Designed miniproteins, single chains, continued (5). Designs and how they scored, part 66

Each design is a single chain, and the fold is of that chain. pLDDT is the mean over its residues in the fold that is shown.

## One batch from the design tools (miniprotein)

Design m18284
Fold by ESMFold2-Fast:
Structure m18284 (fold): chain A 83 residues (1-83)
Amino acid sequence: MAAKEKGAKAAREAIANGLDTIYLKAEADTKEKAEELLREMKEGAKEALEEAGYEVTKVFEYIEYDEETGKYVASARIEIAKK
């Protein structure tokens, strides 16, 4: 699944379950690639939210290196509200 579609799916699931937050996570061998994938996921989530009449109220982002897997993990917690 493309990163953008993965983000859109997370947004649709949050809306369907009446949640006020979306959690996104992207993993890659480089920091730059992990950040790129997370950006694409956020774009997909925003498009799905807009189509459903929701907005993003707050975004928290974090990136870490996982020594066990040798990968960078970029994470986002997105707070949402219905317009």
Scores: mean pLDDT 86

Design m18285
Fold by ESMFold2-Fast:
Structure m18285 (fold): chain A 83 residues (1-83)
Amino acid sequence: AGPLNFEQKRKVVEFVLEFHAKKAETTVEEILESSEIDMNNEEQLERIMENLDLDGDGTITAEELKSLGFDDEQVEELMELMK
């Protein structure tokens, strides 16, 4: 897979935030507000992805996503978004 574009980064971050929102019994909107995250700011998206070892020079593996607590269906969806 090549480096992620802005739209792919946004979709991956949105998916991760939805996962965390469900786990914390909150909404994506509350996470964005409390963390001062702007989904239109590529630098902030890149910073979030760096915290997940999702850098532009690296390849994210299914094993890495599973180690972050994603299930098999969530990993498949994230890998599809990164194609």
Scores: mean pLDDT 69

Design m18286
Fold by ESMFold2-Fast:
Parts: sequence; structure tokens; C-alpha cells
Structure m18286 (fold): chain A 93 residues (1-93)
Amino acid sequence: SEIEKRVEEIVEELAKELGLNQEILDRLKEIKKQKEPIGKNFNEEELRELELYSDIVAAAYRAIKELGVEAPFEELLEKAKEYLKEMEEEKKK
């Protein structure tokens, strides 16, 4: 899917810019494959990082929904950053 590919590109770039640990996301994929409970396999800090990954994915989908999947990558990335910032500000309220 073009949408899924675009989401992956945005998520990869944002995770890299934010210094997120790809190893935690890879472990989540393995745990889901093994049908093991998520909360027992991650500590509180790792769960916070996974929540941020979830927010990045949601922000990427929202950017694509607003601008369209064919929009320039830089515009999609900036819009995803705006949505991510809004989501983080809402969590602090």
C-alpha cells in the first residue's frame, strides 16, 4: 500500500530525528508474533518509548489524511511533526 509505505518512511525519519531506539520496536514485533503480553516484556521507560512510536504512527496517518499520500515528503514530515507536538502537549494537560 502506498499509504503504508509513506507512513513507514515518516515513522523512520521521525524516530531517527528523536533518537528513538529501533531495538524496542523490533522487540515489540517479536512479542506480538509470539502472542506474549506486552506489559510483562517492557519496563516503564521502554513502554513510554513505545507510546511515542504509537503517537508517531498516528501523526503520520493524520498528515497523509490531511495532505494526501502524494504530497511532498517534506510537507508530510512537517505536518506529522505538528500533530506529534499537539499530542505531546495534550498529554501534559
Scores: mean pLDDT 76

Design m18287
Fold by ESMFold2-Fast:
Structure m18287 (fold): chain A 70 residues (1-70)
Amino acid sequence: AISEEEAKEYQAQAEELQKRLAEFQRQGGEVLASLSSNPDLRAQAQSHIDKLIKWAQDRIAELQALADSA
């Protein structure tokens, strides 16, 4: 079991990461749009963006689970 203060810390970290993920997805969309004339580079950028999004989603889920464990 974790303390209520640690649970609040994990919840705050999850919320901050969600906010950063939303901004990253917005910026990533703009980058992909700017690469419309280079399909190969766009495909590489999309692959990297997808991997980072998955990492962030998995990390958010872990932080939420830790917060809920208190």
Scores: mean pLDDT 84

Design m18288
Fold by ESMFold2-Fast:
Structure m18288 (fold): chain A 94 residues (1-94)
Amino acid sequence: MEEAELQLAREAGAALSEEELEAAIEEGKTATAEQLRAIAERANAGDARALARLVVILTQALLVKAKEAEKAGVPEAPAAIERAERLLEAARAG
């Protein structure tokens, strides 16, 4: 498993309050490409909180897309779901 990805998720979770973390997860369930771009622009400007939120939002968005891919019969989708769920668990544990 990717230790670097789990560490990044844990650091993102540690940088956010429990309320901010759960809000980012909720945002990730419905996040548009435009919303992700806006957060990425703030993260690129050096906003560490925006970077932490971006990591969590992207991970949740990946989980949503992986579940859609599984329903469409994509063979790699179950592994992507497991990975995304593990990253979200690491963020909550941080």
Scores: mean pLDDT 79

Design m18289
Fold by ESMFold2-Fast:
Structure m18289 (fold): chain A 80 residues (1-80)
Amino acid sequence: MTVKIVLSNGDVYTLENVTPEEVKQRLLLVLPEDTKVKVTLPDGTEVEVTVSELPKVLEKVPEGGTATIHVDEKEVLENL
């Protein structure tokens, strides 16, 4: 799975060949577990979930699929 993390300031980080759990663990380094993020799935569906709920949503993305995660830059505790 490929995931694009888009910050509200316009910064973009691309994660390739990641599992849903790896995406959650990566975001937990810089965001609280209860932080809300907007996820755009490959079919164009948008869902707002907490970082802790990300694996449940991302499990629906096929291995070759791309999801986009939108994060408010103000919620980021450290550099990604």
Scores: mean pLDDT 77

Design m18290
Fold by ESMFold2-Fast:
Structure m18290 (fold): chain A 68 residues (1-68)
Amino acid sequence: MRKTVRKKLSKSGNELEALKKQLEVAQARGEYTLVSIEIEEDEGVKVNPDKYHPDYKADLIATLETEP
């Protein structure tokens, strides 16, 4: 980790859309490990999607995209 920055993923719709597509492809193939993207939450803390289960990843993406 180089540095921590406070930012929202929802501000970068392209990043979320790319992640969703990768997760859909990986889910269809049953290979979630192919998706290794670090997500930064609204709190600015880096979130490593590899640490989450498939179901949790979907929930996390929905939450981040909605900008609670």
Scores: mean pLDDT 47

Design m18291
Fold by ESMFold2-Fast:
Structure m18291 (fold): chain A 63 residues (1-63)
Amino acid sequence: MEEEKKKKEIEALQNQVDKQNQFILEMSKLLAQKDLSDAQRRALAEQLAKKYGLSDDQLAALS
């Protein structure tokens, strides 16, 4: 039972890691876009953060 329970936990963690990796990839692309204005970059970062459930404090850290 313990091994089966552990496998389910690993699967759940893998799904969460995949989600986080996609968020990181999208944020990296946004930060790498030097042709965007600060206002555009911030607006897109806020939309992305809301999509992934980040708080206002975490949004402030991204600016």
Scores: mean pLDDT 69

Design m18292
Fold by ESMFold2-Fast:
Structure m18292 (fold): chain A 86 residues (1-86)
Amino acid sequence: MKEELLAWLREARAEILALREEFLADPSEEKLARLEAFVQAVLAEIDQWIQQNLIGPELLQDVQDLRALLQQAVAEARARYAALKA
């Protein structure tokens, strides 16, 4: 369980960084929608793991860092897309 959660957190971090890089290189509505959908799905999964009390203190910082990264990525992508759409 803990090793699986840690692996999932690492995969989620790698994927959001890849989605952010793809969007920033060539912004599009499709890429923004994919990034937003991924962030929503990952945040929902994190909330579920927290509710099940499966996140130990050793993973709390990793979860908080990922949550902050997800929030930053979607905010930045939305701001950039809004500027291009104007």
Scores: mean pLDDT 81

Design m18293
Fold by ESMFold2-Fast:
Structure m18293 (fold): chain A 65 residues (1-65)
Amino acid sequence: MPSWEELEREAGLEVTRLVDWLARNQASEAEQQRFGDLVLRLQEALARRDAEEVLRLIREIRELT
């Protein structure tokens, strides 16, 4: 299992990539809201220190972009 520090860094990088993807792809309002919800869920998982959920959400973001 990755260290908590590594998970926090990876989550931050994935959010940065998502923001870049949204800008480059002229995302719709619905897509922006969906990704906003994913970011909120990711923050909640990080606050709960749920490493498995953090990894699952990172994968979901990657699969959608």
Scores: mean pLDDT 79

Design m18294
Fold by ESMFold2-Fast:
Structure m18294 (fold): chain A 71 residues (1-71)
Amino acid sequence: EVQKLIDEFVKKLKEEYKLSDEAVKNIRITLEEQYKDLPVEEVKKALETLYKMVKQGIEDGKARRAALAAA
């Protein structure tokens, strides 16, 4: 079920990156809107890809913020 996949994905992000409740809510709403109409198999694959992209984006964001703070 698509909603369950989204809930599991958001829970992983919240636990790993200590996201705020507001950030979790916004991510959940966005994912529900984007993926609710897709087949479960496509949603699962897309969320696995997105998890890796979000992880990389957070790491890149930390590096960018550190560079801006130093400059």
Scores: mean pLDDT 72

Design m18295
Fold by ESMFold2-Fast:
Structure m18295 (fold): chain A 74 residues (1-74)
Amino acid sequence: DVDEEGLRRMYKELAEALGLPVPEGLSYDEIRELTEKLSRKMALRARAEELGIEVDPNMSIEELRKKIREALEK
């Protein structure tokens, strides 16, 4: 298990990399869920960039998945 301080640090780094604000007052469970979501988004973003897809920092996980799928189908 990641401690709360380590988890908040990971979220901050991921949020900053994606150009997102770091919200205050989130619980450990909320930070954990958001960190897992952002980590998945970063992985999808990296994969999209490897495929030559133009990635916008505000692009959603769903949009990233769709573009990756479309690139792999062609």
Scores: mean pLDDT 73

Design m18296
Fold by ESMFold2-Fast:
Structure m18296 (fold): chain A 114 residues (1-114)
Amino acid sequence: DVDAVLAGLEAGAAASGDPLLRAIAALQRGDYDRAVAEAPPELKPVAERAKELGLRYEERLRENLTPEEQAEALRRLNGALARALIVAAAEGPEAGFEALDEVDRAFDRWLKER
């Protein structure tokens, strides 16, 4: 269960001995550089794309939302980016890129409708 994995990582991310779990937890916290550094070699391109989206949307969210809305939107964004890395680990990098494209489309659409 992806949601259970993400919930577990929110509190204890830094204590994980697994580089993949540390990368997933880093995305969940918005530490994109650490996520790329910790990701397995075959998943580093997916982590880099997640970093690109995270940085782009972090800026856009801060320009368009109240501080309370920004905090919730960033949590949802980072959770979705972390889920995409889990998908990439389970189903391969191509599936991870498809999940990230869905995240990009969803957040772009949501912001344009505000």
Scores: mean pLDDT 80

Design m18297
Fold by ESMFold2-Fast:
Structure m18297 (fold): chain A 100 residues (1-100)
Amino acid sequence: MEELLKEAEKAFEEGNYDEAISLVDKAIQEAREKGDKVGEARALMLKARIYYKKGNYEEALKFLQEAIRIALENGDTELLKEIQRFADKVIEELEKKKKS
């Protein structure tokens, strides 16, 4: 999982969004199979970041909402605050898009 997330982040930084999505989906699946809730939430947050860069704010928010639920259930308050800060930015972009 950690290696898949690093590969996904590299693909994302290089602008290879389809490859980054493929790698992050594999990371989500591996985290779920292992019961790694923190890893699942982090992978979902990266997936949201990729969709945000693609301008797909509604999809980004959907993944962030799932990551928030997982962080809350796992009691990870620091991760929750990080995800909430990103969700606020996505909501701001959605509100701007509705006015355009």
Scores: mean pLDDT 83

Design m18298
Fold by ESMFold2-Fast:
Structure m18298 (fold): chain A 118 residues (1-118)
Amino acid sequence: SLVDKAREALARMRQATLEEAKDILVEMLESFIKELERALQEKDYERMDALLDTLVGFLRAAADYFEKTGSPEAKELAKLLREGADRILEARHTLSPEQAAKVAIEILKDLVEKIKSL
């Protein structure tokens, strides 16, 4: 499941260098994009909501990990992840599941680009 993948990604990141942790993070974010796009195509609104819940939790947990690392790059990663999580959570509370999923995909694509540029 994507929940199991997210948990495994967080565990791998704890054992990784900062560069390796960034690669794991990007891979996981790309997995969320793919699964959200699939849920949108299938019009599976319950799955969209569950994926968004898992995503917010993952982003917050990843941010907590990077904050503990203490480097300036890790601090910037933590900030980007928290801001992304907050925006997705706002979309979940204010938009339909379909619209929230679309917004989340755009946020994740932007986040992947920013992470790769650090």
Scores: mean pLDDT 90

Design m18299
Fold by ESMFold2-Fast:
Structure m18299 (fold): chain A 61 residues (1-61)
Amino acid sequence: SREFYAAIKAGDPEALARLREESRAAAEGIGKVLGMDEEQTERLAEMLYEIEMEVAARLKL
């Protein structure tokens, strides 16, 4: 939501912690479907987190 991205852009620690949790959960779900190993899943989680941080930074809110 816009509110969640606004909180991420502001550097809200709770929003950042939630983003890490959601990125890991998404990576675990994708990794399970695609048969990825633990290392690949961990790298995907970091990549998803970084992408979402960049999206939040670029949004005009």
Scores: mean pLDDT 82

Design m18300
Fold by ESMFold2-Fast:
Structure m18300 (fold): chain A 109 residues (1-109)
Amino acid sequence: SLSSRTNSLLDRMREAIRRGDVAEVQRLGDELVRIVETIEDVELILRTIDQVEELVEEARRRGQREILRVLSTTLLRMSMILLSKAENPSDILKAIGHAIRAIGFLLDV
């Protein structure tokens, strides 16, 4: 399932963050974005974005500037995909909120 695939990638991204593996975080982030582009379930996209935002906060707490940049870019890309698929005002505002936070993280790197 798409949920199983996103969860597997997120678990692998967390392990790559723990190792400080910038290249693997980038590769997994790109794969996650490609999968998210195929998801029609806005709720699943929102849950995936929330989990990536948790990884951004973990990288920030660890002082991992390059990983933070990679994850923030991934968060921005996913937020833009969500915005393109969101049809109700609540989901649109959530997508915009995540995009603004991602830009904020990118400016702080």
Scores: mean pLDDT 88

Design m18301
Fold by ESMFold2-Fast:
Structure m18301 (fold): chain A 81 residues (1-81)
Amino acid sequence: SAATVEEQLALLEEMRRALEAGDFARAVELMQRIMSLLPAGSEAADRVGALLVGALTYARQGRLDAAEAYLERAREVIRAS
């Protein structure tokens, strides 16, 4: 079945919780699941991918506020799709 925007947003919220918990392996798994639900090569997929990588990078540095800002931008792109 085709993924819904609601499913993508639910996975994004799980990724936020994984990043807050410092569970980077889980966050990467969730990021891959989110990306699999977006059309390959679409502008939305490219933007979401870059934003999720940014969120992971900031979270690895302990910059959770910056990671959260990147996740919020990803949410906006997903909602606009």
Scores: mean pLDDT 86

Design m18302
Fold by ESMFold2-Fast:
Structure m18302 (fold): chain A 74 residues (1-74)
Amino acid sequence: SMEELLKKIKEAEEKIKNAKNSFEVNSAANDIINAYEKSGKVDLAEKFREKMSKANTPEELLEIAKEIAKEALK
């Protein structure tokens, strides 16, 4: 449901804000992407996966993860 999607996204956003390393950031970002896919937002999920696959630094991953979280909360 949309309520379950929003709840999972908020949980992942909090995880991103409190992340201590790139693994935690990437894990939280993938949780949001998977939530998008399961809710039928497949195009958004693919777009974010492509952006993440092109990231070469932890800083780039963190910025993409923050964008994913913000987009998800709209």
Scores: mean pLDDT 76

Design m18303
Fold by ESMFold2-Fast:
Structure m18303 (fold): chain A 72 residues (1-72)
Amino acid sequence: MKFAEEAAKAARDGNPELAAEYAWKGAQQGHSAEVAEAVGRAMADSGNPETALAAGRQAGKVGGTKPPAAPP
């Protein structure tokens, strides 16, 4: 399974928080770099570099920050 694809789709859909959540989950599976790159590529392709940067920052916090998804 690749959370990178889901993170990229969320980023393209304009949901940086959801993209960050999938990026964080992907990092737990050992795909942190791959997820960050996939999200960056997807946002670059969409023309939203700011959102891609935000998602990348969240992926970078995987080692100490809770996932961006709100616990309902």
Scores: mean pLDDT 61

Design m18304
Fold by ESMFold2-Fast:
Structure m18304 (fold): chain A 62 residues (1-62)
Amino acid sequence: MSPEEIQRTAQETYRRVAERYPGLSEDQRTQAGTLAAILAGQGASPEEAIEAGVAFGERLAE
């Protein structure tokens, strides 16, 4: 995955977490996006990385 694709994956994760869990702080949303970027950089598909980041956001919101 290119650096640009990794960045888009992180940004999409941030957006979905912000929309679904509006009670989370900006830092928590950024952490979810960062997790997605790390996974994408390690070879996860964009969909897998986004899903993992959103699940992380869900755990933080719980």
Scores: mean pLDDT 83

Design m18305
Fold by ESMFold2-Fast:
Structure m18305 (fold): chain A 116 residues (1-116)
Amino acid sequence: DGELVRALVEHIIESMELLIKSLRKAIEEKDLESAKEKLESLLELVKKLKEIIEKYGEYLSKELLERALKVLEEVLEAAKEALELAKKEGDEELKKLAEELIEEAKEAIELIKEKL
């Protein structure tokens, strides 16, 4: 059912947008524990979005794919900001999470670009 797939993708995009804002606030406040928690949540959502696009991309409109691309590019930028904070503070766990999210976001971005 293409309607359920589209609704799920829209929900994932909205959840990512809220988590990006929360992550950026944690980075600004140098709240390393909150930053890790938000990175873990974003990583789960990026992996889920990638799986849905791989299996059900044909049910997604061009407009919805473009919205997914935009939010993933914002995830990538926020993850890079988290990586810089991790390097500055010497937090190896935060660094690992940020690097994993950067890799997964790049893969998801390329997958969407192939379908556009």
Scores: mean pLDDT 91

Design m18306
Fold by ESMFold2-Fast:
Structure m18306 (fold): chain A 92 residues (1-92)
Amino acid sequence: SNLEKKKKELEERKKRYESFIKAQELHADYVRALENGDEEKAKKYLEEIKKLDVPPSALSGSAEDVRMQALLLKRIYENDIEKEKKKLEEES
């Protein structure tokens, strides 16, 4: 049904946001580990980022730039999910 399709699309969008946010947070941790000379932690964070299948462009810039992007994306995510949830409730 149309409602079931919209619910599936919302779930997929939610997972995509969560993957991007997590990758950006892990990238900040990765850069911090490199700055501290902790190569073992840096390798762990890099492996976790690779599992999330996020384009390299999402992780470009300084650690601070990526953190700011993650904060902005969290706000976009919350607003997008809230709006779509409200629309689905109105269709129910």
Scores: mean pLDDT 78

Design m18307
Fold by ESMFold2-Fast:
Structure m18307 (fold): chain A 80 residues (1-80)
Amino acid sequence: SAEEELIAELEEFRRVVEADERVPAELKEEIAREIDAIIEALRNKDWAALKKHLADLLGLLEELRKRYPETFERIAARLE
């Protein structure tokens, strides 16, 4: 299903971030936590939780883009 495909893409996003040795452990943990929360919200059809965790993830992605642009580019390439 479309939901399963989206969840698979989010899991791959998490793996790319976790594999990048340049990203600090704290930022990896924050991103993984928000991705897991988004997957849970999608599975539960919890749109309020989904909206909140998407906003939080976008903030973390902006930090990742500014501080670790190469990591951000790898994530963006995999989502195309």
Scores: mean pLDDT 81

Design m18308
Fold by ESMFold2-Fast:
Structure m18308 (fold): chain A 85 residues (1-85)
Amino acid sequence: DIDLSKVDILVLTMLTLDLLAKKLNVPQSILDELAREAARMVAEGLPSEEIAERLVELFNEKAGVDVSYLKDREKLIEEYKKLSK
């Protein structure tokens, strides 16, 4: 068992968005775009918390959904637990 409260917010966000994309039948091209943008922001030296928030915003835009609640760490953990079953 992984203590999800100790997982890097960026890592947890990327894992959650990947699982959610599979559930929502979001194209792999959108996930690839999120991964490229995450890598770019990491290279630019942005904090994990800021990158995670921007990735949720990009997922909303590209997938045409509202998952802004995933910017809240407790809700992100809850969603990950639901999707990883």
Scores: mean pLDDT 86

Design m18309
Fold by ESMFold2-Fast:
Structure m18309 (fold): chain A 91 residues (1-91)
Amino acid sequence: IEVEAEESTSSKKTVTVRVTEDGGALEVTAYNLTTGESLPSQFANPGQRVEFVVEGPAGTSVEIEIWVRRWVGGEVKESWLAGTVKLTFYK
């Protein structure tokens, strides 16, 4: 899994997660450590990208954790922290 942060606007930034693993669909969740808010989870197959749009006031920073769950036969088999991204909102 690859996690990247892209600039969209001064008040909005996009966190992009690409699934690089083979072996089926993963559930991806973004958790904002600064606010304690979870963004809605998204499912991605190998080679797909999911995007999370994060808003913040100008001059602040937020810290985002990306969590991944692997589902097998309708059960969560694995859950892990895939990455942490710090987003800084300027001006």
Scores: mean pLDDT 75

Design m18310
Fold by ESMFold2-Fast:
Structure m18310 (fold): chain A 90 residues (1-90)
Amino acid sequence: AEAARLAEAFRAAAEEARATPTDNPELQAAAVEALLEAARLAEAGRVLEALRLAVETGRALAERYASAEQVAEARPIFDAMLARLAAEEA
């Protein structure tokens, strides 16, 4: 049940990211693709790999491509993902 819930959460996050207005469509597309891949891994039962991929890729993209303001806006999303990872491991 955990894997299905996480896959749903990642798909919801991808849809929210896709719907969010952005000045960097390339970064947004890369983030959406990473979230959808994380959803696929979660659906396959590879929960820890899905969460790790999402966090690591999101962080790398933010540091590499996003402005300081965009990084600040994205931090709550990454913080929420890290909180979910901690909760799922507990």
Scores: mean pLDDT 74

Design m18311
Fold by ESMFold2-Fast:
Structure m18311 (fold): chain A 108 residues (1-108)
Amino acid sequence: MAPEELVRELLKLLDEAPADSYTLIYLVAQALGAEEVRDKALEKLIENKAFGKEASDEVIDRIAKLIVEHGLADEVIERLKNILETVDDPALQKSLERLIKKIEELKK
């Protein structure tokens, strides 16, 4: 389960992030079991019609750092890899692959 501090940081990221990042934040929230972040990201996706967009390097770096700092790297990598196998959108696949790689690089 996601720590309360991580949920707060992800909600802040979601408010600050460009619409192209909403789908990635939604999938990360799903992987973390962070229902509040997931539901907020889904609302923003619907409102902005921002499905299937590739996330920026800035957003990927911020998400990866938060996951690693909270000691969730291994759990999230495994869950994101499972999600990646179900995703048919090339831009989203690329965003997920980039995020997984960044988490693995920052993991100690």
Scores: mean pLDDT 81

Design m18312
Fold by ESMFold2-Fast:
Structure m18312 (fold): chain A 72 residues (1-72)
Amino acid sequence: AEPAVRPELYEPSEEERREAREAFERAVELEIAGKTEEAYEVAEEVARRGEERGLAHVFRLAQEAGRRLAAL
């Protein structure tokens, strides 16, 4: 079945959400610095971590950003 909708997704800690945002910002910073390969790696790693913490949807956005960076 698709990943079950869990209440934890609606009450994740701010720390977990902050980690997701920071990782995304790291990827963007690396892209701006011209290190697109490193930016993609960061996005992929963060997406994987998000799945473990039940924040897959948030980290999936970072992974998608990494794909866009790699397309440059």
Scores: mean pLDDT 61

Design m18313
Fold by ESMFold2-Fast:
Structure m18313 (fold): chain A 55 residues (1-55)
Amino acid sequence: MKIEEKIEKYKKVKEKLQATLEKLRADPSVSDRDIRAAEKAIKNAEEMIKKLKEL
């Protein structure tokens, strides 16, 4: 698997997660725990992109 394709895939996943996080923050019935889980997922994707770019 090419590193460039993997980076693009993670970038798209991050964009979708950010859109989901915006929707979760707009919904008062969503728990703080769920919001934090989404934030962690975004951070993990960002760290993976950074590591792949350093290769």
Scores: mean pLDDT 80

Design m18314
Fold by ESMFold2-Fast:
Order: C-alpha cells, then sequence, then structure tokens
Structure m18314 (fold): chain A 93 residues (1-93)
C-alpha cells in the first residue's frame, strides 16, 4: 500500500507540472503536455481503483477541446489528491 501511495503522489505531481506548463503556453506543442498529464492521471486512477466515471468524463472533455479537458483534468487531479491525503491519513493516524 505505501509504495502505491508513493507512485500516486509522483504521478499527481507530474500531471500537475504538465497542466501548469500548458496553462503558461497554450500552443499546439502544449497539447502534448495535456496528453501526457491525462496519461499520468489515468495511471493514478488505476492505482486508486476509484474515480472511473470522472476519468471517463475527463477523457470525453479532452476529446471535445483542450480547454474543456484542462478544466476536467484539474478536477480529477484535485479528487485524486484528496484520495491520496485520505489514504495517507489512515496510515499515520
Amino acid sequence: MLKKLQELEELLGQAATLLRQYQANRSADGIAYLQQALAYLGQAADITGQVHALLDRTRAAFAESPDAGLAEMNRLLSQLGFILQTERAKLFS
């Protein structure tokens, strides 16, 4: 379990960095940052076994537009971050 939480933290950190890079430079090259962020968020969701509906919605939003995808990726990142904090609290309480 602890190793999975470390992997989750790393994936969320990578996704957050890529989302910030896209927000700083919204170019065609920046779309690659969103694709990679979505891949990391997908791996994070798989580790948790949760947020499948939100992940599917995030993928659908990104297929519609980069900006819609960015908004849902930030929402998914926040939800996965909450799950990480909750699981960590269980280990250290």
Scores: mean pLDDT 81

Design m18315
Fold by ESMFold2-Fast:
Order: structure tokens, then C-alpha cells, then sequence
Structure m18315 (fold): chain A 94 residues (1-94)
């Protein structure tokens, strides 16, 4: 399904963001991203994402992008923007 494809792409980006956060020593961001990845894995297993879950992922991603920009972390912010676009598209499907 289109939703499944979007969530699979989002999971790959979450894993890339985890790698970058770990490389930077940002253990708090890495932990938060792992929690998001776990949520996506559960959504993929169930084949379902609620509107509330999608809205929470969008809100969390906007917060991460804002923090990355404030810290001058362009790479993290750009990957976050790509992930945000996937979450906004997923919300339209639920």
C-alpha cells in the first residue's frame, strides 16, 4: 500500500538520523529517534497508523528540525525535512 511504502521510507530515514545523532554524541536525540522507529515498526506490523499517531510524529519531527537548525546542524535538519514530508503524506492517507 502507499501508506506501507511511506512508512518503510520513513523508517529508513529515522535509522539514518539515529546514525547521525550517535556520530555527534547526541544520545538524547538518538534515544527519541529510536522510540519513533519503534512506533513505525509497530505501524508496519499492524498495517495501520492513526491520525493522532501521524500528528504526533509530525509535531516531534518539527521540534527536532527546529533544534537542529538552532544548533547549525544542516545535515540533520535536511534529513528531518525529508522525514517530515513523508509523515505529512502519511497523515493524508489516514
Amino acid sequence: SELQELLEEALELERELIRLAEEKGDTRTAQHLRENASGLERALESGKLSETEAELLIAQERGLISRARAEGDTEMAELGERLLELYERARELV
Scores: mean pLDDT 87

Design m18316
Fold by ESMFold2-Fast:
Structure m18316 (fold): chain A 65 residues (1-65)
Amino acid sequence: MEKVAIGGGETAEKAIEAARRLMEKYGADIGVAVRAKDEKEAQAAAELAREHTDAEVIGGTVESV
């Protein structure tokens, strides 16, 4: 099943690191970095993505990965 990682962070660097870490940990083929102030916003972005794809979506921040 296709996997998408959504990494959230307060800065571009944190968001990119979160996405990279989630891709490595869960074997996701696609990583998306989004600006998110906390884990709740990162998970909200993942939930929104799930409405638009049948792929497995995994969200998180650097602090939660």
Scores: mean pLDDT 82

Design m18317
Fold by ESMFold2-Fast:
Structure m18317 (fold): chain A 71 residues (1-71)
Amino acid sequence: SQREEEIRSLERALAAIEASDDPTVLRAALHDALGVVSDPEVRALLREALASQDRATAAARVREALAILRA
């Protein structure tokens, strides 16, 4: 389903954020997730993650987005 694909895309983004300190990898993962997710609240959290330029904040925003889709 679309929701399962959106959850999977966020899980991939979170894994990339946790595995790499490379800002190019982090930005690519977040942009890939934005290309898949349709929920406006989730998209807003991903945009905040991109704007944060902070790995811990980006991971926290992706976790919040995952919680929304899993609710």
Scores: mean pLDDT 84

